# Designs tried in a protein design run: designed miniproteins, single chains, continued (3). Part 15

Each design is a single chain, and the fold is of that chain. pLDDT is the mean over its residues in the fold that is shown.

## One batch from the design tools (miniprotein)

Design m8488
Fold by ESMFold2-Fast:
Structure m8488 (fold): chain A 60 residues (1-60)
Amino acid sequence: AKEEIEEVKKALEEKINEAKEEIEKIQKENPDDTETIQALQDNINLAKENAEKYIKLLES
């Protein structure tokens, strides 16, 4: 349980970091592409929400 929680947190952090790097790249290359930036941010938020729900199940 504890090890699984740490793995979920690590995987989430890696995915968030990758998405943030992609957002920064898009902002520098195509700052007018706000729809793609928003979609990436929405994906980060969804991943956080799903990870939080899964962690709560593991803590139960």
Scores: mean pLDDT 79

Design m8489
Fold by ESMFold2-Fast:
Structure m8489 (fold): chain A 66 residues (1-66)
Amino acid sequence: SEEEIRKLFEKYKNEDGTLTVEQLKKVLEDLGIKPSPAEILRIARKNGDGTVTEEEFIEAVKELKK
């Protein structure tokens, strides 16, 4: 459920309220998802940040679970 995905984000997020690309990859692998580098890059901000917001994370998990 979306609520469980949000709880997972809260558990792993950094102090600034985001996930790094490395943390995103780890969380997805712990969920049994094996994202490609291209999928990770698409999920994370491409322009200089490399961080993932809660909404980006929720969308990513939903897309990868389809």
Scores: mean pLDDT 72

Design m8490
Fold by ESMFold2-Fast:
Structure m8490 (fold): chain A 83 residues (1-83)
Amino acid sequence: MEEKAKKLAEKAERLAREVGMEERAKEFGEAFEKAYLTGPAPLVAAAAILMVAAEFELSRGDRETARENALAAYEVAREAVER
């Protein structure tokens, strides 16, 4: 479980860097790691889906939508930790 949480955090950190939010990469990783370990499953799943959507848009060259989806993923992960 913790190893999977770490891998999700690493993906979140990479996504943050790829959409131009390098300074926030650590925040993204920490939020996703904590969400995976402690958050309600539906919110964690929603955050993961938004992260996949951001990666998909980035792969298609839509960096603006990728950044919006990455921020939405982070917000949902943060909510999962707070609830």
Scores: mean pLDDT 83

Design m8491
Fold by ESMFold2-Fast:
Structure m8491 (fold): chain A 64 residues (1-64)
Amino acid sequence: SDMEKEKEKLLEEGVKLVKEKLKQGQSLADAILAATNKLMNSGKLSNDEIGEIAGRIAAEVKAE
């Protein structure tokens, strides 16, 4: 439960970060890479969990 709540928070923060980077003129690929790097630097997630959340961030942004 607590871990799922943390993952949802990281997803929301990642989507916001990607949107901000896009507004700053970065490419979608570079913006997603920045969000993925933030997930890796959190130290709280496995590589599989990082991939899962990064994929969800990309899907959420592309669904707009």
Scores: mean pLDDT 82

Design m8492
Fold by ESMFold2-Fast:
Structure m8492 (fold): chain A 80 residues (1-80)
Amino acid sequence: SEEEEKLAEELYEIFKKYAKEGDDEKLKEEIVKLLLKHGYSKETAEEIADFILENRDLLAKLSKEELIETIKELIKIFSE
């Protein structure tokens, strides 16, 4: 959906900004904050953030388009 696309793009921008800084605490905080703003529960937001942090090095190797699609799938998996 357009809402899922927008959320995935916003999460991609957060990932690119904070992953470059190497600040995993800040990266997790900003991901959780964004997901809460979009109506996800704290539990779901933290699960998605933890998955992204655990797989950060692999995700950083993806193109923008591949990373956005991966984020969309992660949101779908953890929110169902």
Scores: mean pLDDT 84

Design m8493
Fold by ESMFold2-Fast:
Structure m8493 (fold): chain A 121 residues (1-121)
Amino acid sequence: MSKVEKVFLEALVEIINQVPGLKASVEGKTIIVEHEDTEEAREKAKEIYEIVSKSRILKASIEGNTITIEITLDDKAFSGILSALEAVKVVRELGKLAEVPEEKIKRYEEEILRAAEEEAK
């Protein structure tokens, strides 16, 4: 796993875990999101699925109360600046959905971009 992938997956798990009724965990390069059987949790899970599905770097699937999120790019492709910029977009959209403070969203963005710059050397 690249440093960019690790930082990105950790940011997504932290952000999704801030959404009421949702629990995210990482298994390798895959994020497993479990949601409570409430209308509010289902709506938030659907919004997460839509954001992730529009991403160029992620693939999402829904089965029952579980959303599976996978990185579609290999380690080398994901280390590029364009992948880091797409990761930043996903973090911003999910961060806003999860009502994460703007300062925290900016910190996730800075960590992702720094990891991409370090791997480019």
Scores: mean pLDDT 81

Design m8494
Fold by ESMFold2-Fast:
Structure m8494 (fold): chain A 74 residues (1-74)
Amino acid sequence: SFEEELERLTKRAKEVVRKAVEKYSEEEGLSEEEKERLIKEAEERVEGLAAKVRENPELLPKFKETVEEDEELV
């Protein structure tokens, strides 16, 4: 179903952004507090995208592509 697909992609997107922030934080030498802030901000962006997709289901294919490339999520 649409909801199951959206929930799966949202969960995947959060995993992707968490890993991206973890790598970025290691490369930049960020503190754990700064890393946690960036993760929270990235997850909030993911939730915002998911909310837009829920309101406009036509965006689901674009959201899936974004999740696969993770570029717009970071």
Scores: mean pLDDT 78

Design m8495
Fold by ESMFold2-Fast:
Structure m8495 (fold): chain A 86 residues (1-86)
Amino acid sequence: ERKKELLERLEKLLEEAGVPEETKKRVLESFEKLIESDIEKAEKILEELELQLRIRKAKSDEEKIKILEEAGYDREEVRRELEEAK
C-alpha cells in the first residue's frame, strides 16, 4: 500500500499548506500518475515538499536551520544562504 501512504502524506501536506479542495484534488491526481510511472521519484518529490512546508511554517531562521540540518544540509551553509537572501 505504498501508493496509498504517499497519497495520504501528500493530502495531509496540502491541507496543512492551506491548498483549496479543488486544487488539492488536481494535484493528487497528477501525483498518483507520477507514483504509477516512477514511485521513487514521487517519494523524493514528496519529501522535498514536506521539507519546504516545514521551512515555511518555521517562525525563526534558527528553526529553519534546524529543520534543514536534520534533513542533511550543512547548518553553516544554510545560515549563509539565508543571510545572502536578505
Scores: mean pLDDT 76

Design m8496
Fold by ESMFold2-Fast:
Formats: C-alpha cells, structure tokens, sequence
Structure m8496 (fold): chain A 70 residues (1-70)
C-alpha cells in the first residue's frame, strides 16, 4: 500500500542519514545532514506535524550517537 511504501521510504532515509552522521566529524556536519533529511521528507509530502515528529526521532538518534562516542 502507499502508506506502507511511505513508511519504508522514511526508514531508508533515516538509515542513510544515520550512516552519514556516523561518518561526520563535526556537529555542524551532523546538523546539515539532519536538515537535508527533513527536506527530503517534505518532498515525500509529509505535513508539518509529521515532519516535527520525524525531527524528534532524528534528534534522538543523533543524541544516541553522541553519547556512544564520548
């Protein structure tokens, strides 16, 4: 279904962003990756409420990676 495909695309985008974040050496690079991910989610037709929820999810992933690499 379209809904199922949309969720899968979002997961793929998050996985790609997570991989790029793992390779990033500065917080500025991590923030740029996050901004680009949110733009691509908007291109998939995500509304503002959905984008805000995904931003929270992305921020949690970023915080997790930062905590592991202290």
Amino acid sequence: SERERRREKRRQLIIRASNKISEAKTDEEIEKIKKELLKKLRELGADEKTLKRFEEVINRHIEGLKLQNK
Scores: mean pLDDT 73

Design m8497
Fold by ESMFold2-Fast:
Structure m8497 (fold): chain A 120 residues (1-120)
Amino acid sequence: SDKAIDLILENFGLKKSDFKSTEELIDFVVNEVLKLASSSDKDEVFEKFLKWLEQVSKESPDKLIPVKILKKVLEKLGKDLSKETLEKAKEFLEKVLKETEDEETKKLIEETLKYIDSLL
């Protein structure tokens, strides 16, 4: 959604014109999280990232972009995260699943939850 995109752009001090697509913006955010995780405690970085995503999700009625970002981060970092941190990601997704009416978002959440369950 535009609101989720606007919140992400504001958080990183970026302009919509800096990106060709929503997918490029998503990949930028994923890479920023991965850069932080490479030089710091991965669980701590991921938990701070998850709290930020919860705020973006709370302020935007459209949950698709936050869930897309989370899934991509989990695909890159999930194997390196503690079970406790993975359970926090699962709790976030279960909460968003109850709050969304969008079928694409629901399907993506279900796929991401299955991925987390495979790591637990």
Scores: mean pLDDT 82

Design m8498
Fold by ESMFold2-Fast:
Structure m8498 (fold): chain A 69 residues (1-69)
Amino acid sequence: SMEEIEELLRRLVEEHGVPEEKAQEVLEAIRNKDGEKAERLLTEIYLQRPTESTRELLNRLGREIRKYI
């Protein structure tokens, strides 16, 4: 759901230091049904913060995005 996507992005910003602007870019890509851009942005987030906790949140986010797009 969109609510779950927004909650996971909020956690990435608050708990994992992801820039708010990057989270907004992901939301915009999802709203535009741009799966390629959304996937690229999630990869960029992981490469900047390559931890297991970030990976788990990004995997959950990716699953929710695929249901929406």
Scores: mean pLDDT 86

Design m8499
Fold by ESMFold2-Fast:
Structure m8499 (fold): chain A 85 residues (1-85)
Amino acid sequence: SLKEEVLAEFDRIEPALRAALKAVGWSDAEVDHNLAALREALQKVPSPEVLELLREMQAAIDAGDPEAAADVFVRLGVYLDRKLE
């Protein structure tokens, strides 16, 4: 299902995303809080747009660009906040 694909993509990138967020200056507490909140939101809003943002985030991580990865993470959070209204 799309939900299973979204969660599998997130779980796959989560360790590298955690490292990228820390590399750009996020605290351990901020990373823990925001990644937990994102995972919960992904459970509620499985969409093709979310999957595309996760893939864009993965591409930034694979390119070794932690600033780009963090930017996509923030954009995904904004997208999910709007959808959960």
Scores: mean pLDDT 85

Design m8500
Fold by ESMFold2-Fast:
Parts: sequence; structure tokens; C-alpha cells
Structure m8500 (fold): chain A 107 residues (1-107)
Amino acid sequence: MTVTQPESVVAYEGESALIYIESSKPMERVDWYIQHPGEEPKLIASGSTVASEYAGRFTVEKISDRTYALIIRDAQPEDTAVYYGTATTSEGSATGKGTLLTVRPRR
């Protein structure tokens, strides 16, 4: 099983950011994590359930059996972090290499 995420994503403040995860095999579930430097990864979403601290602006979507997305509405500078998806398939679980989201000032 191969799991891929974009290496970097740029979003503008107040706009939506999209981070996707793709798998060579059908995925049964994706868990999403945010990691700030010097910290352990924090859970954003476990499958379709978004943690309460993120539920106001963060949503998760199944695009297809092989593509899932984390969607961040009204992107803020504080959302600048590395995001990881952990995909579960019939063959087991694999974590993507992480996506660096950079939130830039509005134009």
C-alpha cells in the first residue's frame, strides 16, 4: 500500500485550505493529525468524527475510496503546521509523509 499527501499547501487567510490523502488501495478510514514543532501529533479527526476544538472550522470528506480530504475553513495563521493522514485499509494502516500548510495574509 502506498499513501501520498502533497508536500506543501499554501492558503490565504480567510479562505479554505484543502489537504488530501491518496492511497493505492481502498481506504476504510482516515485519521487526521496536526503537529507543531516540539510537540506530539494531536488528533484532529478520527474517521468522520472531528475533535470538538477543531469542529468549528475543520471538516473531513471522503472524495472516493482512494482519496480523502481535510478541509479547513476560514484559514488562520495559527493553522500553519504539518498535517498527517493515517489511512486504514484491509492490508493495515499507513501514515502519509505530512503536508506543511502555510497560511498567508489576505490579498
Scores: mean pLDDT 86

Design m8501
Fold by ESMFold2-Fast:
Structure m8501 (fold): chain A 73 residues (1-73)
Amino acid sequence: SDQLIQQSNQLREQSDKLSAQGDLVGSARLYSQSYTLLSKAYELRGDTESSKRYLELSRHALDVSRSLGRLLS
C-alpha cells in the first residue's frame, strides 16, 4: 500500500508539471489516476471510508478533464 501512495505522489508531481505547462486536461487526468491509486491504498489498509472518498475525487477529476477537453476542443 505504501508503494501505491508513492506512485500516487509521483502522478501528482507530473500533474503539477502539466498544469504549469498549461495542459489542464492532462493534469486533471493524472490527478484522477492519483486518486484511484490512493483509493486502492486505503482499501488495502481497511480504511473503506477514505477509499470511497478518494474514488469520488477520482471521478470528479475525470469529469473535470472531460469538461475541459470539450471546452478546449
Scores: mean pLDDT 85

Design m8502
Fold by ESMFold2-Fast:
Structure m8502 (fold): chain A 75 residues (1-75)
Amino acid sequence: SSQLLEDAQVIVAAAEGDVNSLVIQGRQLLKDRGVTDPATLQRAGELIAEVARSKPQEEWPQALAQVFEEILSNA
């Protein structure tokens, strides 16, 4: 969704390249959207960290939005 991409852009800008900040803020977004299962939040954090390790920073907003969409569609 366009809102998830906008939220991902804000998170990426705020993280300033810090992967730990990216994971914390990404998990917080999912919690704010009603994701409460600890295993799901752990998996989401692992996916976010993998995005940061495998993709250039310009691709992080789109890739994070896709992670959020996948997690929220199965919540």
Scores: mean pLDDT 87

Design m8503
Fold by ESMFold2-Fast:
Structure m8503 (fold): chain A 81 residues (1-81)
Amino acid sequence: MEEKKKLIEEAEKLEKEANDLRSQMTQYQAEIDELAARAAAGPLSDEEADRMAKLGTQYLQLQSEADRLEKEANELKKKVE
């Protein structure tokens, strides 16, 4: 009984971590959108262009990690009756 509850607890922990990463992705997307809006209004500085590229890379990394955590959480849930 307790073993199965522990698996559910671990799954919920992984889901929380994935949600935290999804929140960071939302922040990065908002920053990218702001930079894109600035680019539409006028030219970006080299620093702003570099930041936008780095945010894009970090977004993809967070997406991969969030997907991995979600898969692990689902696997743990499938192990319970």
Scores: mean pLDDT 83

Design m8504
Fold by ESMFold2-Fast:
Structure m8504 (fold): chain A 61 residues (1-61)
Amino acid sequence: MTAEITVTSDGTIHVKLEDPELGHQETSFQAPSYEEALHLARQLKQELEQQGVEVTLTEVP
């Protein structure tokens, strides 16, 4: 299972999950700020990695 998390300068977080069992899952959500989006994305990365997911985090300033 792999995950791609992208944080954009407007505070949007995009999450793409690729899992042969669960299929392709894509979601996005808006944080109040870029700083808050980074904090949430880093938290999500840690939780997914604890579940054995390989996570790529891309930060767009």
Scores: mean pLDDT 80

Design m8505
Fold by ESMFold2-Fast:
Structure m8505 (fold): chain A 60 residues (1-60)
Amino acid sequence: FFNPDLLAFYENVRVRQAQMAADQGDTETAQEIYDRVIKDLEEKFPDDPRAQKLIEELRK
């Protein structure tokens, strides 16, 4: 039910992509990526503690 490769993709690729956008001053794009990641994690990994921890970190 849980795909560790997909979760790792969100942690290592999507979050990094948002971080790079923020570092370039594109906070709007960064926020859109964070919002999409949070939504995808809540929908695809609702009971995964690793996904829940990432969601909490991204909401701060």
Scores: mean pLDDT 75

Design m8506
Fold by ESMFold2-Fast:
Order: C-alpha cells, then sequence, then structure tokens
Structure m8506 (fold): chain A 97 residues (1-97)
C-alpha cells in the first residue's frame, strides 16, 4: 500500500497546502496524513511522529512525503533520518506553487 504524508509550516499559504495535499493524493491514492508545525523544525518533528505511527500500523507500506519548497530541505533530512532509524523506505517530493 502507498501512504502519503503532507508536511507544512504555518508560514506556508493555504494554496501551497492544497497543492501539496492534491499532489500526495495523486501519488499515493486513498491515505494521506498531515504533519504541521509553526516552524519547519516543528513540522519535521510532527512528520517523525506520523511516520513512526504509519510504520507501526502499516508495516511494509511505501511512504511518500510531500513538502513545499520552503521547508523541503528540513523535511527531507528528517524523513531520511527517520527512514534509516526505522529501516523503511521513504520518498520525499517537493511541491511548487
Amino acid sequence: MKIGVVAFAASDSLETLKAAIKKARELTGEKVYVASGDTPEEAAERLKEVIERIAKEHPGSKITVVAPESIYDTVKKAAEETAKRLGIEIEVVVVKT
């Protein structure tokens, strides 16, 4: 099963958020989770929590993380670190608006 996670910070616009959710649904289909924070760093911490939950509840699923360009580098590092820690595969995709 493919599972999508949208990561965003409070500084991101509603249009950017809608574009990220749409992109996640196009890439993964039915299941999309959201990880948000006031800062890119807080969004990355929430993302780690969401990924851990997905790995526990849906072992063997492919996770695709979608992030706005503004927080992409922070989100990608957090996702890659979490992927190594949990021994899972995570794809990180940027959305441009």
Scores: mean pLDDT 81

Design m8507
Fold by ESMFold2-Fast:
Structure m8507 (fold): chain A 88 residues (1-88)
Amino acid sequence: FKATPEYNAKLFAELARQYALKGDLDTAEFYARKAIELGGLEEVLRVAKWLLKQGHYEAAVRIYELILEADPTNEEAQKLLEEARKKL
């Protein structure tokens, strides 16, 4: 019955990855946003890095933009967002 916020954040980050792979970027953004709300910003950052590495540039851009809405000072997300934008 009790799911920790940390567990739920990991689950939602994984759902964001799965929907990004399906090309459903709106649903991927929805789950990424939920994961961030539960304190899973690092989990979402890992998903975005994986998507960038696998060539899912549009999905990576959208998720990095969500990370920067939550943490505008995240230098890694800023750099990787620019890298992903260059690949579009």
Scores: mean pLDDT 84

Design m8508
Fold by ESMFold2-Fast:
Structure m8508 (fold): chain A 73 residues (1-73)
Amino acid sequence: VQQQRQAKRQAALEQLKPLSDEQRELKKKLDELEEQNAPQQVIDEQRKKLREVQDKMNELVLAMQEELVAISQ
């Protein structure tokens, strides 16, 4: 049972790496847009893309936290 949960967590961590890389790229673009005083609509669009990646990362983290709580009880 624990081995299956650890494998699930490891798979989530493997998925987290490319999402983390994408988040860094999107944040860099957002910083560039803010430095250039881009229109608010363009900045908002970039922030939405960044939030989508962050939401996916948060879903993976929450899944890992749920397993940790279940094991602790």
Scores: mean pLDDT 75

Design m8509
Fold by ESMFold2-Fast:
Structure m8509 (fold): chain A 65 residues (1-65)
Amino acid sequence: SREEVFEEADALFEGMRAALAILDAHKDDLARARAEVEALIAENADRPDFVAGARAALAAAESGA
């Protein structure tokens, strides 16, 4: 159970880091960054924890948090 929790957390952080890398690469074009993060989410739709991490990173960037 603990190992499963770490695997879920790892997938969440993986999605978050992947989305943050896209956002960082396109700092001056948020529309482009958003489109690429949405494509990443669609590509990983079968990985809910990864999607949650990517969504969290995108939301943080859009809110300025």
Scores: mean pLDDT 79

Design m8510
Fold by ESMFold2-Fast:
Structure m8510 (fold): chain A 77 residues (1-77)
Amino acid sequence: SVFDKIKELVENNDIEKAKELYQEHKARLDKLFEEYLKTKNLTPEQVERLRAEYDEQLAETDKRFEKLIEENKKKIS
C-alpha cells in the first residue's frame, strides 16, 4: 500500500521523498472525492457535510503522518 511505502521511506530517513509521496496520495484522494461529488445528485447541504467529514479524515491522517516523522526523528537524534 502507499502507507507501507511511506513508512519504509521514513524508517530509511528519506523524509523528503516520504512527504512527496504523501502529498501525491492526498492529491489523488482529493481528485477522486471531487469526482464522486460531481457524479451524485447531492444538495449543497449534503456536499458541505461530506466535505467536512473528508476534511476531518484528512486532518487525522495528517496528524498520524506527522507523528510518524517526529517519532523517527527522536530515534535518529
Scores: mean pLDDT 82

Design m8511
Fold by ESMFold2-Fast:
Structure m8511 (fold): chain A 80 residues (1-80)
Amino acid sequence: MEEKKEEIIEKIVDYLVKARESKDKKEQVEYIKKAAELLEKGVKEGLISKETAISTLKTIYENEENEESRKILEEKIKEL
C-alpha cells in the first residue's frame, strides 16, 4: 500500500511540475487534469484520504491562473 501511495504522489507532483513548465496552455490544462484524476484515483483506491486530496486540489486551485484549469480543479473538489 505505502509503495503504491508514493508512486501516485510522485506522478501527481510530476504532472504539476510539467504543467508549470509547459509553454502550451492546452498541455498545462491536460497536466492539471491528469494530476486531479490521479488524486481522485488515490482516494478511490484508499491510498490518499479524501481530506488530503481536497486540501491538495484547493492549494493547486489557489496557485492556478488558467481559468480552464481552475474549473477542472473546482469540479474535482465537488466530486470528492
Scores: mean pLDDT 81

Design m8512
Fold by ESMFold2-Fast:
Formats: sequence, structure tokens, C-alpha cells
Structure m8512 (fold): chain A 102 residues (1-102)
Amino acid sequence: MKITVRAETAELAQKYADAYRSLGYDVTTEVADLPPGVIEIVYHTDPEKVLRLDADNPLRYTLTVDGETVEHTAGLALFLARKADGSLADPEAARAWGSTVD
């Protein structure tokens, strides 16, 4: 799957890009006019998905699907939200959600 990682600096974008590449994504990076510490992950799917992350607070993330914001704790958002090391941003919430899905 192709994704684009956007951040204010190339260094921050590259850190997240390397994490997502380790998870098997085909990653490109962009420097964008975003607030400091904010990362956007664009999933080039139909519809397009954009995950917005805060590097300083890994529990502050939002997911948009076709321009509409989905619930913060939606299962898809929980599994897509990652720290710079590739680990889950909220591993306890993701595990709890995953254990209830058939």
C-alpha cells in the first residue's frame, strides 16, 4: 500500500516514514506547513484516508476518510496510529478493541 508521510521537517517525516516502511508500507515523504510535532499519514486508498498524529502526545490522533473525521477510538484509527518507532500509539486500546472483534 502506498502512503505519504507529511511533517514540518524532513527529519521528522523520515523518522515516521522509516517506521511505516518497517511495517511493509511503500512510503514517500513530504515537507508540509504543519504545526511543530504534527505528522500526517496519507493512505492512497479509495476513499483516501488521512491520519493526523502528534509526536509529543501519541494519544492525540485523528482519522479522516474522504474528508470526514471518524471517531478517535474507531478500530481502524487505533491500528493505524503509530509512534516514530512503529509501535502502536495506544496499544492498550488497540488490544482491547481487537479482542472483541470476531
Scores: mean pLDDT 70

Design m8513
Fold by ESMFold2-Fast:
Structure m8513 (fold): chain A 94 residues (1-94)
Amino acid sequence: MSEEEEYKRIEERAKLLAEKIKSASKEEKEKEIKGLIKVVEDESAEDKERYGAALALGEIGDKRAIPALKRVLEESKNERVREAAREALEKIGA
C-alpha cells in the first residue's frame, strides 16, 4: 500500500472513530476526547497517530480540542499533521 493510501485509510478510520464517539455515553465521550487530545499533543507519538487524532477531533467537533489543535498547527514539524489540525479547527469553527 502506498503512503498516500495509508493516510487515506487513517482518514476513513478517523471518521468511523468519530461516529462511534458521537454515539457513545457522555462519560465515554469525555474519556475518548481527552485521549485524542493527549495523542495529538504528544510529540513522542507517531505522526500517523497524531494525524488520525486531529482528524477525529475535527469530525467530533468538540471545542475542548481547540487549544491542542492550535498548538499542533503552530508547533508540529509534520505538514500532514499541521494540515489535519487546520482542517479540524475549521470544522469546529475556530
Scores: mean pLDDT 85

Design m8514
Fold by ESMFold2-Fast:
Structure m8514 (fold): chain A 78 residues (1-78)
Amino acid sequence: AANRQRLQQLMQQVVATSDRARQQALMRQMLSIPGIGQAMAAMIRDRYGMPADDAIAAMSTATLQDFAQRVLAAMAAG
């Protein structure tokens, strides 16, 4: 419950900002969430073909916002 709420909070913050450095910091905080971070890292690797940290560093503002919106949509659909 708390970990799911933290994920939602971080993804909402990524969508709400146009500061790429802040978006990247929020994405790295997501990777540190117990039980969620490993699953998110694996999903990013599978989708972008590179380790999560490298993918996040390479992502544009638009890609970071799209990723966060997709996570929020998946959470709402569950």
Scores: mean pLDDT 85

Design m8515
Fold by ESMFold2-Fast:
Structure m8515 (fold): chain A 116 residues (1-116)
Amino acid sequence: SRIARLAQEIAADPEMAPVRDLALKAFSYVAEAIAHVRGGDDERAVEAIKKATEYALQAIKQAAGNPEAVRRLAEAFLTAFDEAIRVAKENGASPRVIEAIKEAKEKVLQAYEEAL
């Protein structure tokens, strides 16, 4: 999957070692949200997106002081959330799921600006 490829790219990079576990948790919760969307469980999809957002924000904050790491993490998380929106739309997920993912993207962008 696209999310698994993003996770492997971060996991394979020695420069990402300080944030690796947080980033991998964020990607795992995006993958969980996608699975819940495909299963028709909008409530669990929203909760998984909230957890993904929590770990993504922690990863970006921990990368603060390394602008390239912050940029790469933000781009990867935004790409993962865009994939979640695509899957949510294709599976007819409720507007609540789409709005939760949009909020997650806004929080990632804010964290990116604050970490630079």
Scores: mean pLDDT 90

Design m8516
Fold by ESMFold2-Fast:
Parts: structure tokens; sequence; C-alpha cells
Structure m8516 (fold): chain A 65 residues (1-65)
């Protein structure tokens, strides 16, 4: 997979996660956030992967509270 393809996959997964989050679909949002994190890590963008992970954790904490 090219870096361009991996970048597009990461961006699409993140967009899907945000859409699922707005819809209140916890399972779909968590799955898409996980895919975005994995694809950013494979791309070597650890900073973006951590930012997406922190966003997911903050949202899940609010949902469980």
Amino acid sequence: MSKEELQKKAEQAYANALAAREAGDLLSASTHYGSAIQNYLELGNKEKAKAVEDELLAWVEEWQA
C-alpha cells in the first residue's frame, strides 16, 4: 500500500468515526477511531495517532459518566 493510500484510509476512517460519534453509535465510532489510529501508526504519524486516541478516550469517558 502506498503512503497516499494509507493516508486516505486514515482520513476516511477518522471522518467515519466522527460521523458515527455524532449519530451516537458507540460501537461504529470506536471501530472507526481504532482503524484511524492503526492507519496513522502504519503511516508513521505517531502524533496524529495519539491525538485521535486521546479524542476517543475523552469521548468514551464522557459517555460512561
Scores: mean pLDDT 81

Design m8517
Fold by ESMFold2-Fast:
Structure m8517 (fold): chain A 105 residues (1-105)
Amino acid sequence: MKDQAQRYFDLAAKYEKQAAESTDPKKKKELQTLSEGYKLVGLGDLYASQGDNKKAAELYEKASELFDKLSDELDSEGTFDGEVKSSLYRMSSSVSRLASERLKK
């Protein structure tokens, strides 16, 4: 469990660094949103491992919303690359939303 949360934090840090190094404002925004989304998933896993299901559910829901928004923005670009990335981020959103719903009672 500890190793899972850390992997998402490492992934978030990687995208944050790539965003800081990007000179393209659009790419920078995409990478910043990815970083925040994965950070929220990592925090969700951490709180879930501690039994704080309410906080974990809220964090997973926020991550889902960020991934959905990013997916919608990329889909609207009308490019094949954007469509592929949109589909992948939509999947991440769905997984996070399902995790949130399973923790709500």
Scores: mean pLDDT 78

Design m8518
Fold by ESMFold2-Fast:
Structure m8518 (fold): chain A 78 residues (1-78)
Amino acid sequence: MPVVIVADSAARGRAAAERLGLSGVELQGPIGLPDAIALAKQGRNVLLVAPSRGLAESQALQIQKEVPEAEVILAVAP
């Protein structure tokens, strides 16, 4: 399953991917919550990168409420 990195900036998303050892991942950003939900509904695994843990967890919870089967990975880059 293709993994899409969803971040408020391309640089933040790429740094998170490198830290987690993810290669060949598609980067997308800046992103709003509706776009993340749309990607999850398309069957994409989402790595959500946010500047704070609280924001990341809140957004991931909203995605999983809309798409309970979605795989959402959280990364915090303050």
Scores: mean pLDDT 71

Design m8519
Fold by ESMFold2-Fast:
Structure m8519 (fold): chain A 75 residues (1-75)
Amino acid sequence: SRVDELLAQVRALHAELLAAIRAKDYDRARALLAQMQALVTEIFAIETDPARRAELEALLLAMTEEIARVADEVN
């Protein structure tokens, strides 16, 4: 589905974002975060099932918490 395709892109950008943060490339990290946020907005514009939306919200929260942990680790 389109949501699954977008989610795969979000996962790829998340991995690149973590690598950018570890490299202390904060300009690249900021650009990658903006790209992820745009895709997340598109996912929630398409996904109308409340149960699936809740699952996606939990996944994205976990990804956001991982970003915060990695940022704390390198600073």
Scores: mean pLDDT 89

Design m8520
Fold by ESMFold2-Fast:
Structure m8520 (fold): chain A 88 residues (1-88)
Amino acid sequence: MLTPEEVAAIKKVLSLIKNKSTEKLTEAEVQALRDLVARVKEQGSIEAPEEIREELLEFQKHYGLKEDGKIDVNAAGNLLAFALSRLA
């Protein structure tokens, strides 16, 4: 399962992408996404909780990823890459 910190960081990234926002992310939010990438590499894909599923599906479509609502290494990596580009 995703941690609350990982869910919060993913929700923020997805919101920034959807709204085309220039808002910056904190080091803690970026670290949560680094931890997510490491866990996905170890565990494989992780099921997204309902609260982020719709926004994740839009993100997957936008980036040409599998539109299955699961966070695999490609989805986690793209979330982290976006977050790193927005680090304060």
Scores: mean pLDDT 81

Design m8521
Fold by ESMFold2-Fast:
Structure m8521 (fold): chain A 87 residues (1-87)
Amino acid sequence: SLEELMKEVEKLREEEEDEEVKELLEKLLELVKELVSTGDPEAIEVAKKVLERVIEMYKKKVPAEELKDELELFIESLEKLKEQLKK
């Protein structure tokens, strides 16, 4: 469920030792909450897929630099989706 995915990513944020990654995860979770608040089914599904990818990256023990790059791309994608939903 979305709530379980958000809880898992929140736990990853709390356990994260890299401050830059931690800040990116916090921003990602904020954007996910904003998209969920729109009630748009497509936006919710995209948010779920993004959270699932973040969890998979942690399971694969992806290096911090690669994780930062991917999180920045996810954030940009979610911000773009948010702008599209305003129209």
Scores: mean pLDDT 84

Design m8522
Fold by ESMFold2-Fast:
Structure m8522 (fold): chain A 77 residues (1-77)
Amino acid sequence: SNAEKQRLIDEVIEEAKRVFGEKDAENLKKFIEENPDLTPEQLELLREVVRAFRDIQAGIDKAIELSKKLKELEEKL
């Protein structure tokens, strides 16, 4: 349905905004608007791509956090 498709689009854009930031999420929104024939299945795959990058970013953020903690320990020696 149009409502289900719009909900999925909104979810993809909100998740992209959290992962990539406002500007890249706006570019993705424009891409979706320029491709109105995108199926719900294609939009679900796009969401999975965004989520894969989210998981990569979470790993990077954890590595940065641990590196900061290691530096704090070195500064106390």
Scores: mean pLDDT 83

